Designed miniproteins, single chains, continued (2). Designs and how they scored, part 14

Each design is a single chain, and the fold is of that chain. pLDDT is the mean over its residues in the fold that is shown.

## One batch from the design tools (miniprotein)

Design m4458
Fold by ESMFold2-Fast:
Structure m4458 (fold): chain A 93 residues (1-93)
Amino acid sequence: VIEKIRETGEKLVEAVKAGDREAFVKAYRELSKLIDSLPLTPEQRQKLTNLLVATRILAVAALVSEDPQERADALKAIEGTLEEILKIVEEGL
């Protein structure tokens, strides 16, 4: 399960880097489904939901920005939120 979340996160980052909105939406939906399938506590579920929302906001900002620096900063932030998602999932084992 953790490997699938990592792979889906990598696909999400690749889609944002490529400016591929459709690939991003597909990866985001797959990530959301994987997280929804996990036997999480209410506290873990709330934290993961907040991180998913943050990831979506950052990705939209990156996809619509024409500034290379804004895109790079947003991508770095997305990578950070995905790392936190993985950590929570691993701890939630």
Scores: mean pLDDT 81

Design m4459
Fold by ESMFold2-Fast:
Structure m4459 (fold): chain A 75 residues (1-75)
Amino acid sequence: MRRPTAEELVATIERLLKEKDYDSVKRILEAMLKEAERRGNKEAAEHFRKAIQAVDDGNYEEALEHARKAAELLD
């Protein structure tokens, strides 16, 4: 299976934010956080945590920035 790129992940999150589907955004970010933690990538995990917190705070621009950085750090 082809792994989604950082660009593909960010595009999906941006689309869901535009659709106001915040529950799906949080589910994706939580799944990616779990994967980063399993890989021992603490820096990526920290950025996914900040992205989740930004969604909870209604700061969707900050959430996208952290999600992109975390995805790039995962490989």
Scores: mean pLDDT 81

Design m4460
Fold by ESMFold2-Fast:
Structure m4460 (fold): chain A 120 residues (1-120)
Amino acid sequence: MLPSVEELIEEWKERLIELVRTIEDPEKLREAMLEEIKKLVEQLKKAEGLSDEVSEALLEYLELAIDHIVKMKEAGASVEKLEAEIEEIALTLLKLVEMYRMFGDEEALKKLLEMNEVLK
């Protein structure tokens, strides 16, 4: 049985938190997190029927968010702060999926592009 989108995002969040707790090397952490992001985007695309454009923008958003987490770790941020950042990303993903369901592809894409510009 396919898990719900909420279950997929929760499982992804828990995996990223485990990676942050277990991987000390920032570059290895980045590589492991990027693999989990690619898996999540593919799963969300299949579950919600996301367009190629929304899927691409979502992947860029998650890659930028993970780059920020890795930079925080390199700057000496506590594991607790990194976990809080991952929880915030998971909450943002839930809100983006809700927006896509309510308002459709164009509005979700517009929001993702705005968020990606802020993270650059």
Scores: mean pLDDT 83

Design m4461
Fold by ESMFold2-Fast:
Structure m4461 (fold): chain A 86 residues (1-86)
Amino acid sequence: SEADYQQVLSLLDALRTRARNVISTNPIPAIRALARQVLADVDQLQQILPQLIQQGISLQTLADGLQTVQRAFDQAVAHLEAQAAA
C-alpha cells in the first residue's frame, strides 16, 4: 500500500538523519566511520528499492529489516562509546 511504502521511506530518512547527526556530533572516529557506512548503505538501498519491490520483496520485510538495522546501529554506537570511555 501507499502507507507501507511511505513507512519504508520514513525509516530510510530516519536512518539517514541519525547517521548524519552521529557524523556531525560524535568525537570518536570509529563511530563516525560506522555512521558513514550506514549512510552509504541507506543511499544504496533507496536506489535499488524499486527493483526489490519488482522482485517481490514485501514492504513489511523491508520495514522490519530497516528497524533491525536501526537497533543494531544504536547498539554498536553505544558499545563503541563504552569501549572508548573505558
Scores: mean pLDDT 88

Design m4462
Fold by ESMFold2-Fast:
Structure m4462 (fold): chain A 85 residues (1-85)
Amino acid sequence: MSPEQQAQQALQDALTARDRALRLAGDGNSSIEEVEKALKDALEAIQRAAELAAQSDPDLAKVLEDILEQFKKQSERILKRLKEQ
């Protein structure tokens, strides 16, 4: 598999993990532990996608780094909200 194909697959995995984490965070039936794990998994997936993208598409890598920073801040807000309940 080429570095470009690896980056594209990692991007898809990262977006899927992010969407899952946000669904669990919005679902009143999910435990704080499940949400925290899903958010961590999503952050790790986005970071991996950014690292792989840097090898084939530097512009995409910059976009993914911005998404990572934004999602890290969003993740911190979500966890704070859940722990204050």
Scores: mean pLDDT 81

Design m4463
Fold by ESMFold2-Fast:
Structure m4463 (fold): chain A 92 residues (1-92)
Amino acid sequence: SHHDRVLEALEEAKRIALEELEKGKSADEVYATVVARLRELLAQGRISEEAFAVALIFAHEVAELLKEGKSKEEIERYAEEAIRRARESLER
């Protein structure tokens, strides 16, 4: 469903961002890796243009928080809250 595609895109973006942070990657490298994966999912028809746009905004905000010096734990909390809000919005 459209709801499943948005949530899949956000969960995948979160997973990649946290994995790249564990590897000690920079904010720009984390962003680039997430965007590349989202583009692959879009090209495969696994996510919609709208899901891609939502996940891209999420990836950008994660990169900005990292540039502000936020910890991995703070990024994880941000990601969990963003996904929770997206889920609530999709159920309205």
Scores: mean pLDDT 84

Design m4464
Fold by ESMFold2-Fast:
Structure m4464 (fold): chain A 94 residues (1-94)
Amino acid sequence: GKEPTKEDVEEFLKKGEELLEKFEETKNIEDAIEAANYYSLALLGAIELGDEESIERAKEGLIRVKELLGVDREEAEKELEEGIKETKEELEKR
């Protein structure tokens, strides 16, 4: 696919943040899933760009979605940090 731009990452982060806020009000699982998808797209794009600030924003968004779905915060952080490390290592092999 097309390589993500900084504007694409910002748009995905905004969409994720809006859907997370909507999920907190509606309790609709579809809003949570859509928020997680946008944060995941933002995270991948931020990793490809080397944008550490956007990586942290996307990571925190995913942790919040997972926590609201009943996942332990420390476990969610650990899983995401391991995934980010693996993704960075895979991208360096390109």
Scores: mean pLDDT 83

Design m4465
Fold by ESMFold2-Fast:
Structure m4465 (fold): chain A 65 residues (1-65)
Amino acid sequence: SELEEFLSTAGQRVLEILAQAAAQRQAILSTDPSAARIQAIEDDRNQQIADLEAEGRRLAERAAA
């Protein structure tokens, strides 16, 4: 149940994370492009995706027990 609910929304959550990062990146590029600021946005995006993957693994392990 929890795993199924997670999986049913995970794709949408990934798209939201990617869209937010893209919007933030575009705003910076239009004003004062900085490699460090762009890299921070990409790192935050990657960390959020990694956190979702970790939560998915935790739920799958719990469901398998």
Scores: mean pLDDT 84

Design m4466
Fold by ESMFold2-Fast:
Structure m4466 (fold): chain A 90 residues (1-90)
Amino acid sequence: MQEELELYREIAREAAERLRALPHPVAQELAELLERMAEADFEEAQRLEEEIRELVDKLPDDDPVRQEIIRLLTEPQARRAEELAAKEAA
């Protein structure tokens, strides 16, 4: 549980830093939510994750900014999933 919480916080921090680099209001709002998630306990982190997903889903699917935001949110998770898979395989 503690290790899982640490993973969520680390992913949230990485995603927030990348989103803050984008000069876009929605990216800034998502970065703020991710920063809160990085400091939250497990229960709050899950609630914030749902809020982040809902906010992204409200953006038009053809919006290039939406695609960039999804990419930034997905990359840290993909990296961590790959890292955990490699550790499990070893």
Scores: mean pLDDT 72

Design m4467
Fold by ESMFold2-Fast:
Structure m4467 (fold): chain A 64 residues (1-64)
Amino acid sequence: SKLEGVEKGLEDARRGAETMRALVREAEENPEKYTETQQLALRLVLGGTEALIERLERKKEELE
């Protein structure tokens, strides 16, 4: 169903966000190992993933 697809998408996106948050923390703790561009890219990917989660949460509410 559409709801099951959205729920799976949310689970996958939340796992992705957890991984990205860990990478952002790693980059913040080890700034000498990550360029400014790499640090910015990690933050942008995390932000995009969090925005996707919000969109999917809204979609789930519409289907309930």
Scores: mean pLDDT 86

Design m4468
Fold by ESMFold2-Fast:
Structure m4468 (fold): chain A 99 residues (1-99)
Amino acid sequence: SEEERRVAEAQKRIDEARTLYNEAKKVGDEAIKKLEEQSPEKAEEFKRLYDNYLKAIEGLIKVGEQAAADPSRVREALAASDSAILTAENMIKKAKDML
């Protein structure tokens, strides 16, 4: 059915969001380490802001996972996973620009 197809798509997007979340964490750690060599104070502030973004992505992934378990909520699952992917991609780009 159309709903079954969309549920499968939502699950793929959630898995992609988890992969990007893990990459964002790794690249963020590398950027923080580089900043610590120059300014511990700036590194701590960057880490605080970056951790807030990681928490937001994790929250979106959890919403997506919960919504994907219910075919009537598949639209919510797709929206949440897409938002998590876009946020993670933007964070990865910003962190890589610091390397």
Scores: mean pLDDT 88

Design m4469
Fold by ESMFold2-Fast:
Structure m4469 (fold): chain A 77 residues (1-77)
Amino acid sequence: DLKKRLEELRKELVNEIFKGGPESEKKAIELVKELHELGYDLTEKTLSGLSLAELARLNGLEKVAELIEKYIEEQKK
């Protein structure tokens, strides 16, 4: 089930963002790429009302935030 897979990937991404650090940043980047390739709406907000890009930036994962923002712009086209 694609919907279940997307939800699992999203939860894993959020967990990696909260862990922080260079290893979690690498994993978060790969998770963002997979979510984008599967057509997940990266503009969806977290339970806290923050976007995934805002959550990544707040946790010091600037490269993850920039990648999410890039893919959101591609999804709008």
Scores: mean pLDDT 81

Design m4470
Fold by ESMFold2-Fast:
Structure m4470 (fold): chain A 108 residues (1-108)
Amino acid sequence: MQPLTPEQVARIRGLLGEAETLLEEAYEKTKDPKVQELLDRVRAIRARFDALVAAGQLTKEDAISILREVERILEEAIKLMKDNPELVAKFQEVLERIRELIAELEAE
């Protein structure tokens, strides 16, 4: 199995950061404890990702698994934000980019 490129690692880190920022924005607007739970989940995933990268242990399977977990979180966030179309659009944009990266990684 091919190792992840530094560019692929940077793309994952960027997407995780964007997901966290959008969930912070959603929580500030709603104060919904369910949104707080999703934010806590993304933060835990980011910490796990950073630890795997720092240890030189991040595999392609780990990266796909992490992206799939974030995909599920963003799908839940979209359902919670149904009454806020601007936030839904932002979450859908990040979700599409995550799905594209998963497809690229699975094809290699």
Scores: mean pLDDT 88

Design m4471
Fold by ESMFold2-Fast:
Structure m4471 (fold): chain A 88 residues (1-88)
Amino acid sequence: SSDEALLTKIEENFLNAETKLEMEINVAFLQMAVSIAKRYSSPEELKAFAAAALPKLRKMAEYAESKGDEETAEVLRALLEELEAILA
């Protein structure tokens, strides 16, 4: 879907980010995508979105941690917990 393509692009851009600003911009886009999905998706669409986003968010959190950006890693882990709750 177009939403899956968007999530993939955010992941790719984030994993290629070399600065804290580049990471923060991509996290902001991700937070916006999650907020929009929670507001406008059906329960089935929201679960599909969460399932697609989870593995990407895990990779992004690991990348932030590898860059020493604990603050960004913490934000991404909070989003992970939120999406895992949607699938529970």
Scores: mean pLDDT 86

Design m4472
Fold by ESMFold2-Fast:
Structure m4472 (fold): chain A 85 residues (1-85)
Amino acid sequence: GKGTIIVTNKKGTVTKVEVEGELDGKVTLTFTQEDGSTAVLANLSVRQAAQLLSIQGGVPLEEALEAVRKAVEEDGAVIELKGQG
């Protein structure tokens, strides 16, 4: 499926992450920064996608895993993640 994750790090910086894929397949992440710059990472597992979100957003891995899972399971889902620290 296709979903969106809005990641706010502990500094208040917001990144929009569009997630497309399947739980048992590959996931594509499209990152859009506040300045409008975009980056696309393809051929990720759900775990790899969650690890990238965890590292870049300062979000616990378990919360990032749940967000990626929901984004691919629920078409049109919008999930918010907030960085901790």
Scores: mean pLDDT 82

Design m4473
Fold by ESMFold2-Fast:
Structure m4473 (fold): chain A 113 residues (1-113)
Amino acid sequence: ALPVSYELEIRVDGSTLTVTVTATNTSDEPVTVRLVVRDAAGAVLAESAPATVAPGASKTLTVTVSGLAPGAEVTVVLEAQAPGEAPRTVLRLVVNASTGEILAVESAAAEAA
């Protein structure tokens, strides 16, 4: 089972894209979560600080990106790391930064073990 469930909100206000994720730890161990936004070339545009989520607890992560060209596509990645394990992708989305429209889901929670 995945160590994290999530709730996602994407908001566009003028030239600013805000991504908010509420991550809930569904495991019996602490997990560390991080939210990253990348451009089409894979460069990091914004990232949250890593947050440790206790078993059964939730934490909200927010990243803001501004100054993107109209119609630019960004990749939003939620990563989770269990104790003693490498970080895993929980969610990967391609988003239109001008509209907040989700263009593609490249990784679903069910594939991050």
Scores: mean pLDDT 79

Design m4474
Fold by ESMFold2-Fast:
Structure m4474 (fold): chain A 68 residues (1-68)
Amino acid sequence: SLKDQLIEELERTKEKYKKTLSEEAYKKVEEIINETVKKIEESDDGLEMVKIFIEGAEKITEIRKEDE
């Protein structure tokens, strides 16, 4: 399902950043990913799920910029 694919992608992103970011930056990214996954799990609308995913990705990008 779309929901399963989006959650799987977020979990893969989390594992990648665990290996590449500082501990402080990773903790912030992990929190954003966990919140994004929860919102996707609570949604029954495909367009809403995609919007939630994009908003989560934008927040992760901001954290990555702050870590540099």
Scores: mean pLDDT 83

Design m4475
Fold by ESMFold2-Fast:
Structure m4475 (fold): chain A 58 residues (1-58)
Amino acid sequence: SAEALKQQVLDAETQASLYYMKASIYRLMGDDEKAAQYRALGDRYRAQGDALRAQLEA
């Protein structure tokens, strides 16, 4: 359903934001490896959210 798809978009976007926040914190702490790992996780969830949002807007 459209409502289930909207929830999936919100979940993916929320996860992306949380991982980007973690990446920023680790970068500020000088932990470049963990910063890169969390940024990559954020990128994956952002891409998932973008794909799901495209389905909603079709």
Scores: mean pLDDT 88

Design m4476
Fold by ESMFold2-Fast:
Structure m4476 (fold): chain A 83 residues (1-83)
Amino acid sequence: MVGIITEVVENEPLLVKALIEAANSLDSPIPLKLIIVDANSKDRTREIAEEASKTSKYEIIILEAESKEEAEKKAKELKEKLL
């Protein structure tokens, strides 16, 4: 069984960092994949996600969207495609 988590973020650097760190602390025996869709964040949210993904033991995919509405649409489509 594979765990897939898809989250939309907009100017939420602490949430992104906490999400990735929490996933890595699970020590899950099953494979886990995280998909983070950034809604054009203007702070360090995207940079923090990219830095954390480099040291993650699970696969982290970071996608960009031009708006929160586009990010939510992409997240929904990905959940439907991957499930």
Scores: mean pLDDT 73

Design m4477
Fold by ESMFold2-Fast:
Structure m4477 (fold): chain A 82 residues (1-82)
Amino acid sequence: MDAEILERTEEIARRIEELIEESGWALSDEALEHLEEAFRLAVAMREAGVADAEILRAILPYLEKALEALEKGEGLRPVVFE
């Protein structure tokens, strides 16, 4: 269901943000790679005219892997911004 997949994706995204905040705004290379892959896949599927719900379903495994990497706390590096 479209609403369910959207809510699931939002929940995982919020959890990722929460973990980044708890770690002092640190990201692991592994988590970053999964987030970049999810974004790249979403853009490619969007350009191909795929429905939003199907895009979210396709990127969910990458978001879940990013969350898992952050929860393990391996290889965390501080995020620096101006």
Scores: mean pLDDT 72

Design m4478
Fold by ESMFold2-Fast:
Structure m4478 (fold): chain A 107 residues (1-107)
Amino acid sequence: NPILTAKQLIKEGKYAEALSLALNIFSKDPTNEEALDLVFDILEKYGDQESVLKALDNFLSSNTNRFTFAITTHPDASKYMVRLSKISQKYPKLDEILKKAAKKSVA
């Protein structure tokens, strides 16, 4: 179970590896709310860590359209958009990664 593996990585303090795994699960199944909740939980708690920022930037550089599409088409899109807005306000470096990804998505 990849979700259990991601949760174990979080317990071990391997937040960047947990984020990369959760993002990969979500990219394969955008309806997997557990994977999406793990992504947001990691970003909300550890979005100031350079390794977490690098993992997110690497994923979004290759998968921006998939990530944006999955959030905006989710049944609870408003919930995840609110969470994303709060993360962007809390972590300036994370906000810059999200803005950079958004520019590539529309170019």
Scores: mean pLDDT 79

Design m4479
Fold by ESMFold2-Fast:
Structure m4479 (fold): chain A 75 residues (1-75)
Amino acid sequence: GPLEETRKMSELAHYLYEKLNVPEEHRLAFAHALASLLPLVGYDKEKALEILSKAVEEVGYDAAALTAKAKEIIA
């Protein structure tokens, strides 16, 4: 149900924060990008990690730029 989905998303986000060393002040922007990306990669956490890792490296942690770059990498 929605509570389980929310918890799973939270756990995935924290996993990615640790893997990519996302600073606390950028976690909200990162979470927005992740939420936008997940449907486009079929909710595959490993693909999300690879795409967001590359996007962060290229554009940093601005939510709009990060989301746009992630979508560009998928296309």
Scores: mean pLDDT 78

Design m4480
Fold by ESMFold2-Fast:
Structure m4480 (fold): chain A 107 residues (1-107)
Amino acid sequence: MEMHLVTVTVALEVDGDEEGARRLAELTAERLRREMERLGGRVVAVITEAGPGRARVTVVAEVPAADADAVAAALRERAPELAREAAREAGVRLLGVRVTVTVTPAV
């Protein structure tokens, strides 16, 4: 079966310290990983970065080529909501969310 890599990157601006940003990154990563798995993706990488006022989460999954565009579209729609849910759980104020989703051949 031909596979593509779907990469979702969520960049977050936070009203808070590095610890709050780190917790937000971890919770956002877990929610994105579960969503990717729910959509039929096999998660191959999860990367989190945090600093004062900022967090970034990248999740990469292998997806059947036929499904990749639909999975990418679903992630563009759902990722901002998952980030807002993570921010509420972390108790941090979210100032901004930027989502990028890319599809590449898995080779």
Scores: mean pLDDT 87

Design m4481
Fold by ESMFold2-Fast:
Structure m4481 (fold): chain A 86 residues (1-86)
Amino acid sequence: SEMEKSIIHFRVLALASEADVLERILKSKNVPMSEEEKKLYEELRKLYDYFMANRDSLSLEEQKEILDRMQKLADELRAMVEKKLA
């Protein structure tokens, strides 16, 4: 449904924004991102860029798969950053 696609779009934007906020927090504290954190951030950015470039042609199922992958990457990145800053 169009409503479901719109919700996915907003969630994708929210996850990308969260990743950018986490990167900025580390930068503001002069804490470098680990290679593992960089990898998670880069993979999330690639999925975001792909989604934004292709969203009009992606099926609802394909959009859900991208959202699920982005959510997992964001959750892992957040956990690593929270542990580092605790």
Scores: mean pLDDT 88

Design m4482
Fold by ESMFold2-Fast:
Structure m4482 (fold): chain A 64 residues (1-64)
Amino acid sequence: KLEELARELFNSPGPKQIEVLKKLPEEEQKKILELMMDLGVEAVDRAVKATVEARERKRLEKLL
């Protein structure tokens, strides 16, 4: 599935990304890039939520 390939490429070094993408038709390349962008957004969203949770825990520590 393209989603699995996009996840693998997102975690791969540049030379390996080039090798794999060269084997794909242009339409699939575009789709994979879109999926990789979504993965980046998800990673940022996770970090934001983790930061909010950390702040909440510090707030609770001040209450007894």
Scores: mean pLDDT 73

Design m4483
Fold by ESMFold2-Fast:
Structure m4483 (fold): chain A 58 residues (1-58)
Amino acid sequence: VDPELVERLEAEFRAMSRATRLTILHEARRGLANPPPDMTPEQLARLRAYVEAAERAL
């Protein structure tokens, strides 16, 4: 996972409401659990960064 991307996303998520952060986390987790077949490895890595950043921002 890209640590610079995670830190940037964490800062953005901390500026949002807790409810919005939880929504982002739940949606990202759903995407990782059942990724579309056309999703690239880079897109999957970004989705993992979203989960990590949202968890850190909570």
Scores: mean pLDDT 80

Design m4484
Fold by ESMFold2-Fast:
Structure m4484 (fold): chain A 82 residues (1-82)
Amino acid sequence: MALSAEQRRELQRGLMEALLDRAEEMSNGDVGLLPAKYREWLALPLSEQVAEFRRLRPELAARFSTATLRAVLEEFRAQEPP
């Protein structure tokens, strides 16, 4: 599926913000737990990652198909440092 550079940037920003929001929610204010909670979401199956993104960023997620959200999540995970 083709995304514009603007749409891709918007989704990647929204995903990063959602990951942080979920990590903060699950850490219950303990900043020392943030890295572990961040990694928990990234370790989920793609279908569950999409569901979490829709829960945390419903308006943004509603603008795109499930297939598009899955593709962006796969690309985001592939961008980890070597």
Scores: mean pLDDT 74

Design m4485
Fold by ESMFold2-Fast:
Structure m4485 (fold): chain A 73 residues (1-73)
Amino acid sequence: SRVEELVKLTGLPRSLAEEALRIEEELGVGLPLEELAKMMKGSYEMSGGNEKLALKILRKELELIKENPELVR
């Protein structure tokens, strides 16, 4: 599953991967899984390991990409 692959790519908790996929699908960004994994790791690092804050950061980044598709190849 996409959740299993994100957990494998990031080493982050399954709960974070599930919510990250839900947000990405809700926003309809259509981001490659590897790019989503990279963003999850960056957001988690910026949050200092706080999953709720990491998800808030990720949502803002995904919203920015949705408005500016040229930022992602």
Scores: mean pLDDT 84

Design m4486
Fold by ESMFold2-Fast:
Structure m4486 (fold): chain A 68 residues (1-68)
Amino acid sequence: SLVEEARELAKQGRYDEAVELLRKAGLSDEEIVEILQEEGLDEEFARLLAEGVPAEEAQRRTLESLLA
């Protein structure tokens, strides 16, 4: 399934591709956040990814938030 493929991509750190597959599967932003958090992603990081922020930028913003 697209969801299982996306979970595997997330485990590999391929977050942009994982989000694209979850979108293609018809999941909402909130459902995408749930899936990513189940795969061990930080809540803020998962939310930024689901909002369409590229993984590189989302990682930077999440790190800044956690260190603030």
Scores: mean pLDDT 85

Design m4487
Fold by ESMFold2-Fast:
Structure m4487 (fold): chain A 70 residues (1-70)
Amino acid sequence: MSPAQQEVLKRLLLYAEQSAKDGRENQAIDMVKGALEAGVVSREQVEQIIDELKKRGLDSLAEKIEEMLA
């Protein structure tokens, strides 16, 4: 994975985490879905975001993103 791809994943993760903590899970889901559909991130990279969200205690958001990915 390139350093640029790692930075994109980090920014997506931070935005998703912040949106979920602010009670805006749907915005976080839409952002991740949009990035995947636009080809900015791969399914494998979205799986990494899901794992990181679970590690941060954001299991509800992680499960909803997994459902979008499946």
Scores: mean pLDDT 79

Design m4488
Fold by ESMFold2-Fast:
Structure m4488 (fold): chain A 86 residues (1-86)
Amino acid sequence: VEKLKEAAEKAIELAREAGDPIALRAAELLLEMAELLEEGGSRLELEELLGLAEIHLAVARLAGAPEEILAALEEALALAEELLAE
């Protein structure tokens, strides 16, 4: 969970620096997911947050977000998926 928080926070910083609101929302959703994982949130809630983050990441990619931000979001998303698979 700590790695997911760190990755999400890094993606938030990059998105804020770039002024990309879609990428920022994707990163915030991944951070919310990390927080819910620590609090013992339901799998359904976690799946919903993951799905929303995936959609926002896809939209950010289509909108031409910088590759550095996309890479950071993809890393955080992969960590979130791994945590949900356990």
Scores: mean pLDDT 80

Design m4489
Fold by ESMFold2-Fast:
Structure m4489 (fold): chain A 95 residues (1-95)
Amino acid sequence: SEEKRDEELVEELLEETLSLLPPEAQKLFLELLEQGLEVLLEKLKETALELSKKYNLKTMEEVLDYLKKNNDKDPEKQVLLALLEVLRRRIEEEK
């Protein structure tokens, strides 16, 4: 029962993330997800780490703020922005 609840929560997060994406970013998101959730998460982690190093961003909030301000047309950055925004909203709802 616990594992099934976690899977449903992940599915809801993924559906909410997909709904925020433009068509090119939706395609990338679905292609990565088809390869596996771990592949999607690793790609997003790489993108976040590259931004963190390049722009000296120390927190998830700083990465999120950078992505919002720069309105990048890069599908990888758009997927990262949408996922971080969904995660932020879910964390706020738990408080």
Scores: mean pLDDT 76

Design m4490
Fold by ESMFold2-Fast:
Structure m4490 (fold): chain A 61 residues (1-61)
Amino acid sequence: SKVDEAIAKLEAMKATASPALQAYLQELIDSLKANPDTPEEVVETQLNTAESLLADERERA
């Protein structure tokens, strides 16, 4: 499912993220695990936000 795919991507992002961003990503993962029926468009928005935050963090580093 899109939710399962998103969880896998967010877990991969956690591996390279700072501790602060890892906490944010973990909250998203927990939310998606609790709500496997989350609409695809909402999942995509959350993934886009997470990717943007990771990119911004990389610019800081």
Scores: mean pLDDT 81

Design m4491
Fold by ESMFold2-Fast:
Structure m4491 (fold): chain A 73 residues (1-73)
Amino acid sequence: VSEKELELEVNVALLEMELAVAKLAAKRGKLSKEEVKKIAEEGLERVRELEKAGASEEDIERLRELVREVEEL
């Protein structure tokens, strides 16, 4: 695995964790509606950048699903 490939995998994993934590925090009432919307918008932008960087279709689909789940809160 190249350093570039590892960095991409790490960035995918970090976004997954951030979105999952945001969803949990929102469900617990720890995030405002405005904060949830901002996280979803920033998340979608980061997904687009990861897709451009060569992240797998499977990873992109999973990340988009997590963004959608955050948006629905």
Scores: mean pLDDT 82

Design m4492
Fold by ESMFold2-Fast:
Structure m4492 (fold): chain A 67 residues (1-67)
Amino acid sequence: MREKLQREVDLGIVEIMIGVLLTVSKNYKKRGDLKSAEYWEKAAEDVRAAVEAGDLEGAKKIFHEAV
C-alpha cells in the first residue's frame, strides 16, 4: 500500500517534469529557435519513455541532466 502511494507521487512529479520541458520547447518554437525546441521536446520524450519502461529514477535523472 505505501509503495503504491509512493509510485503515484513519483508519477505526479514526472508529469510536472515533462510539462516543464514541453513548455520550454513551446517557448523556443514561438521565438523561432527550432533546434532548441527539438532538444527540449526530445528530452520530454526520453523522460516519457523511461516512465513507460517503469524506470522512474532514470526518468528523474534524464530531466536533471537535460536542465
Scores: mean pLDDT 79

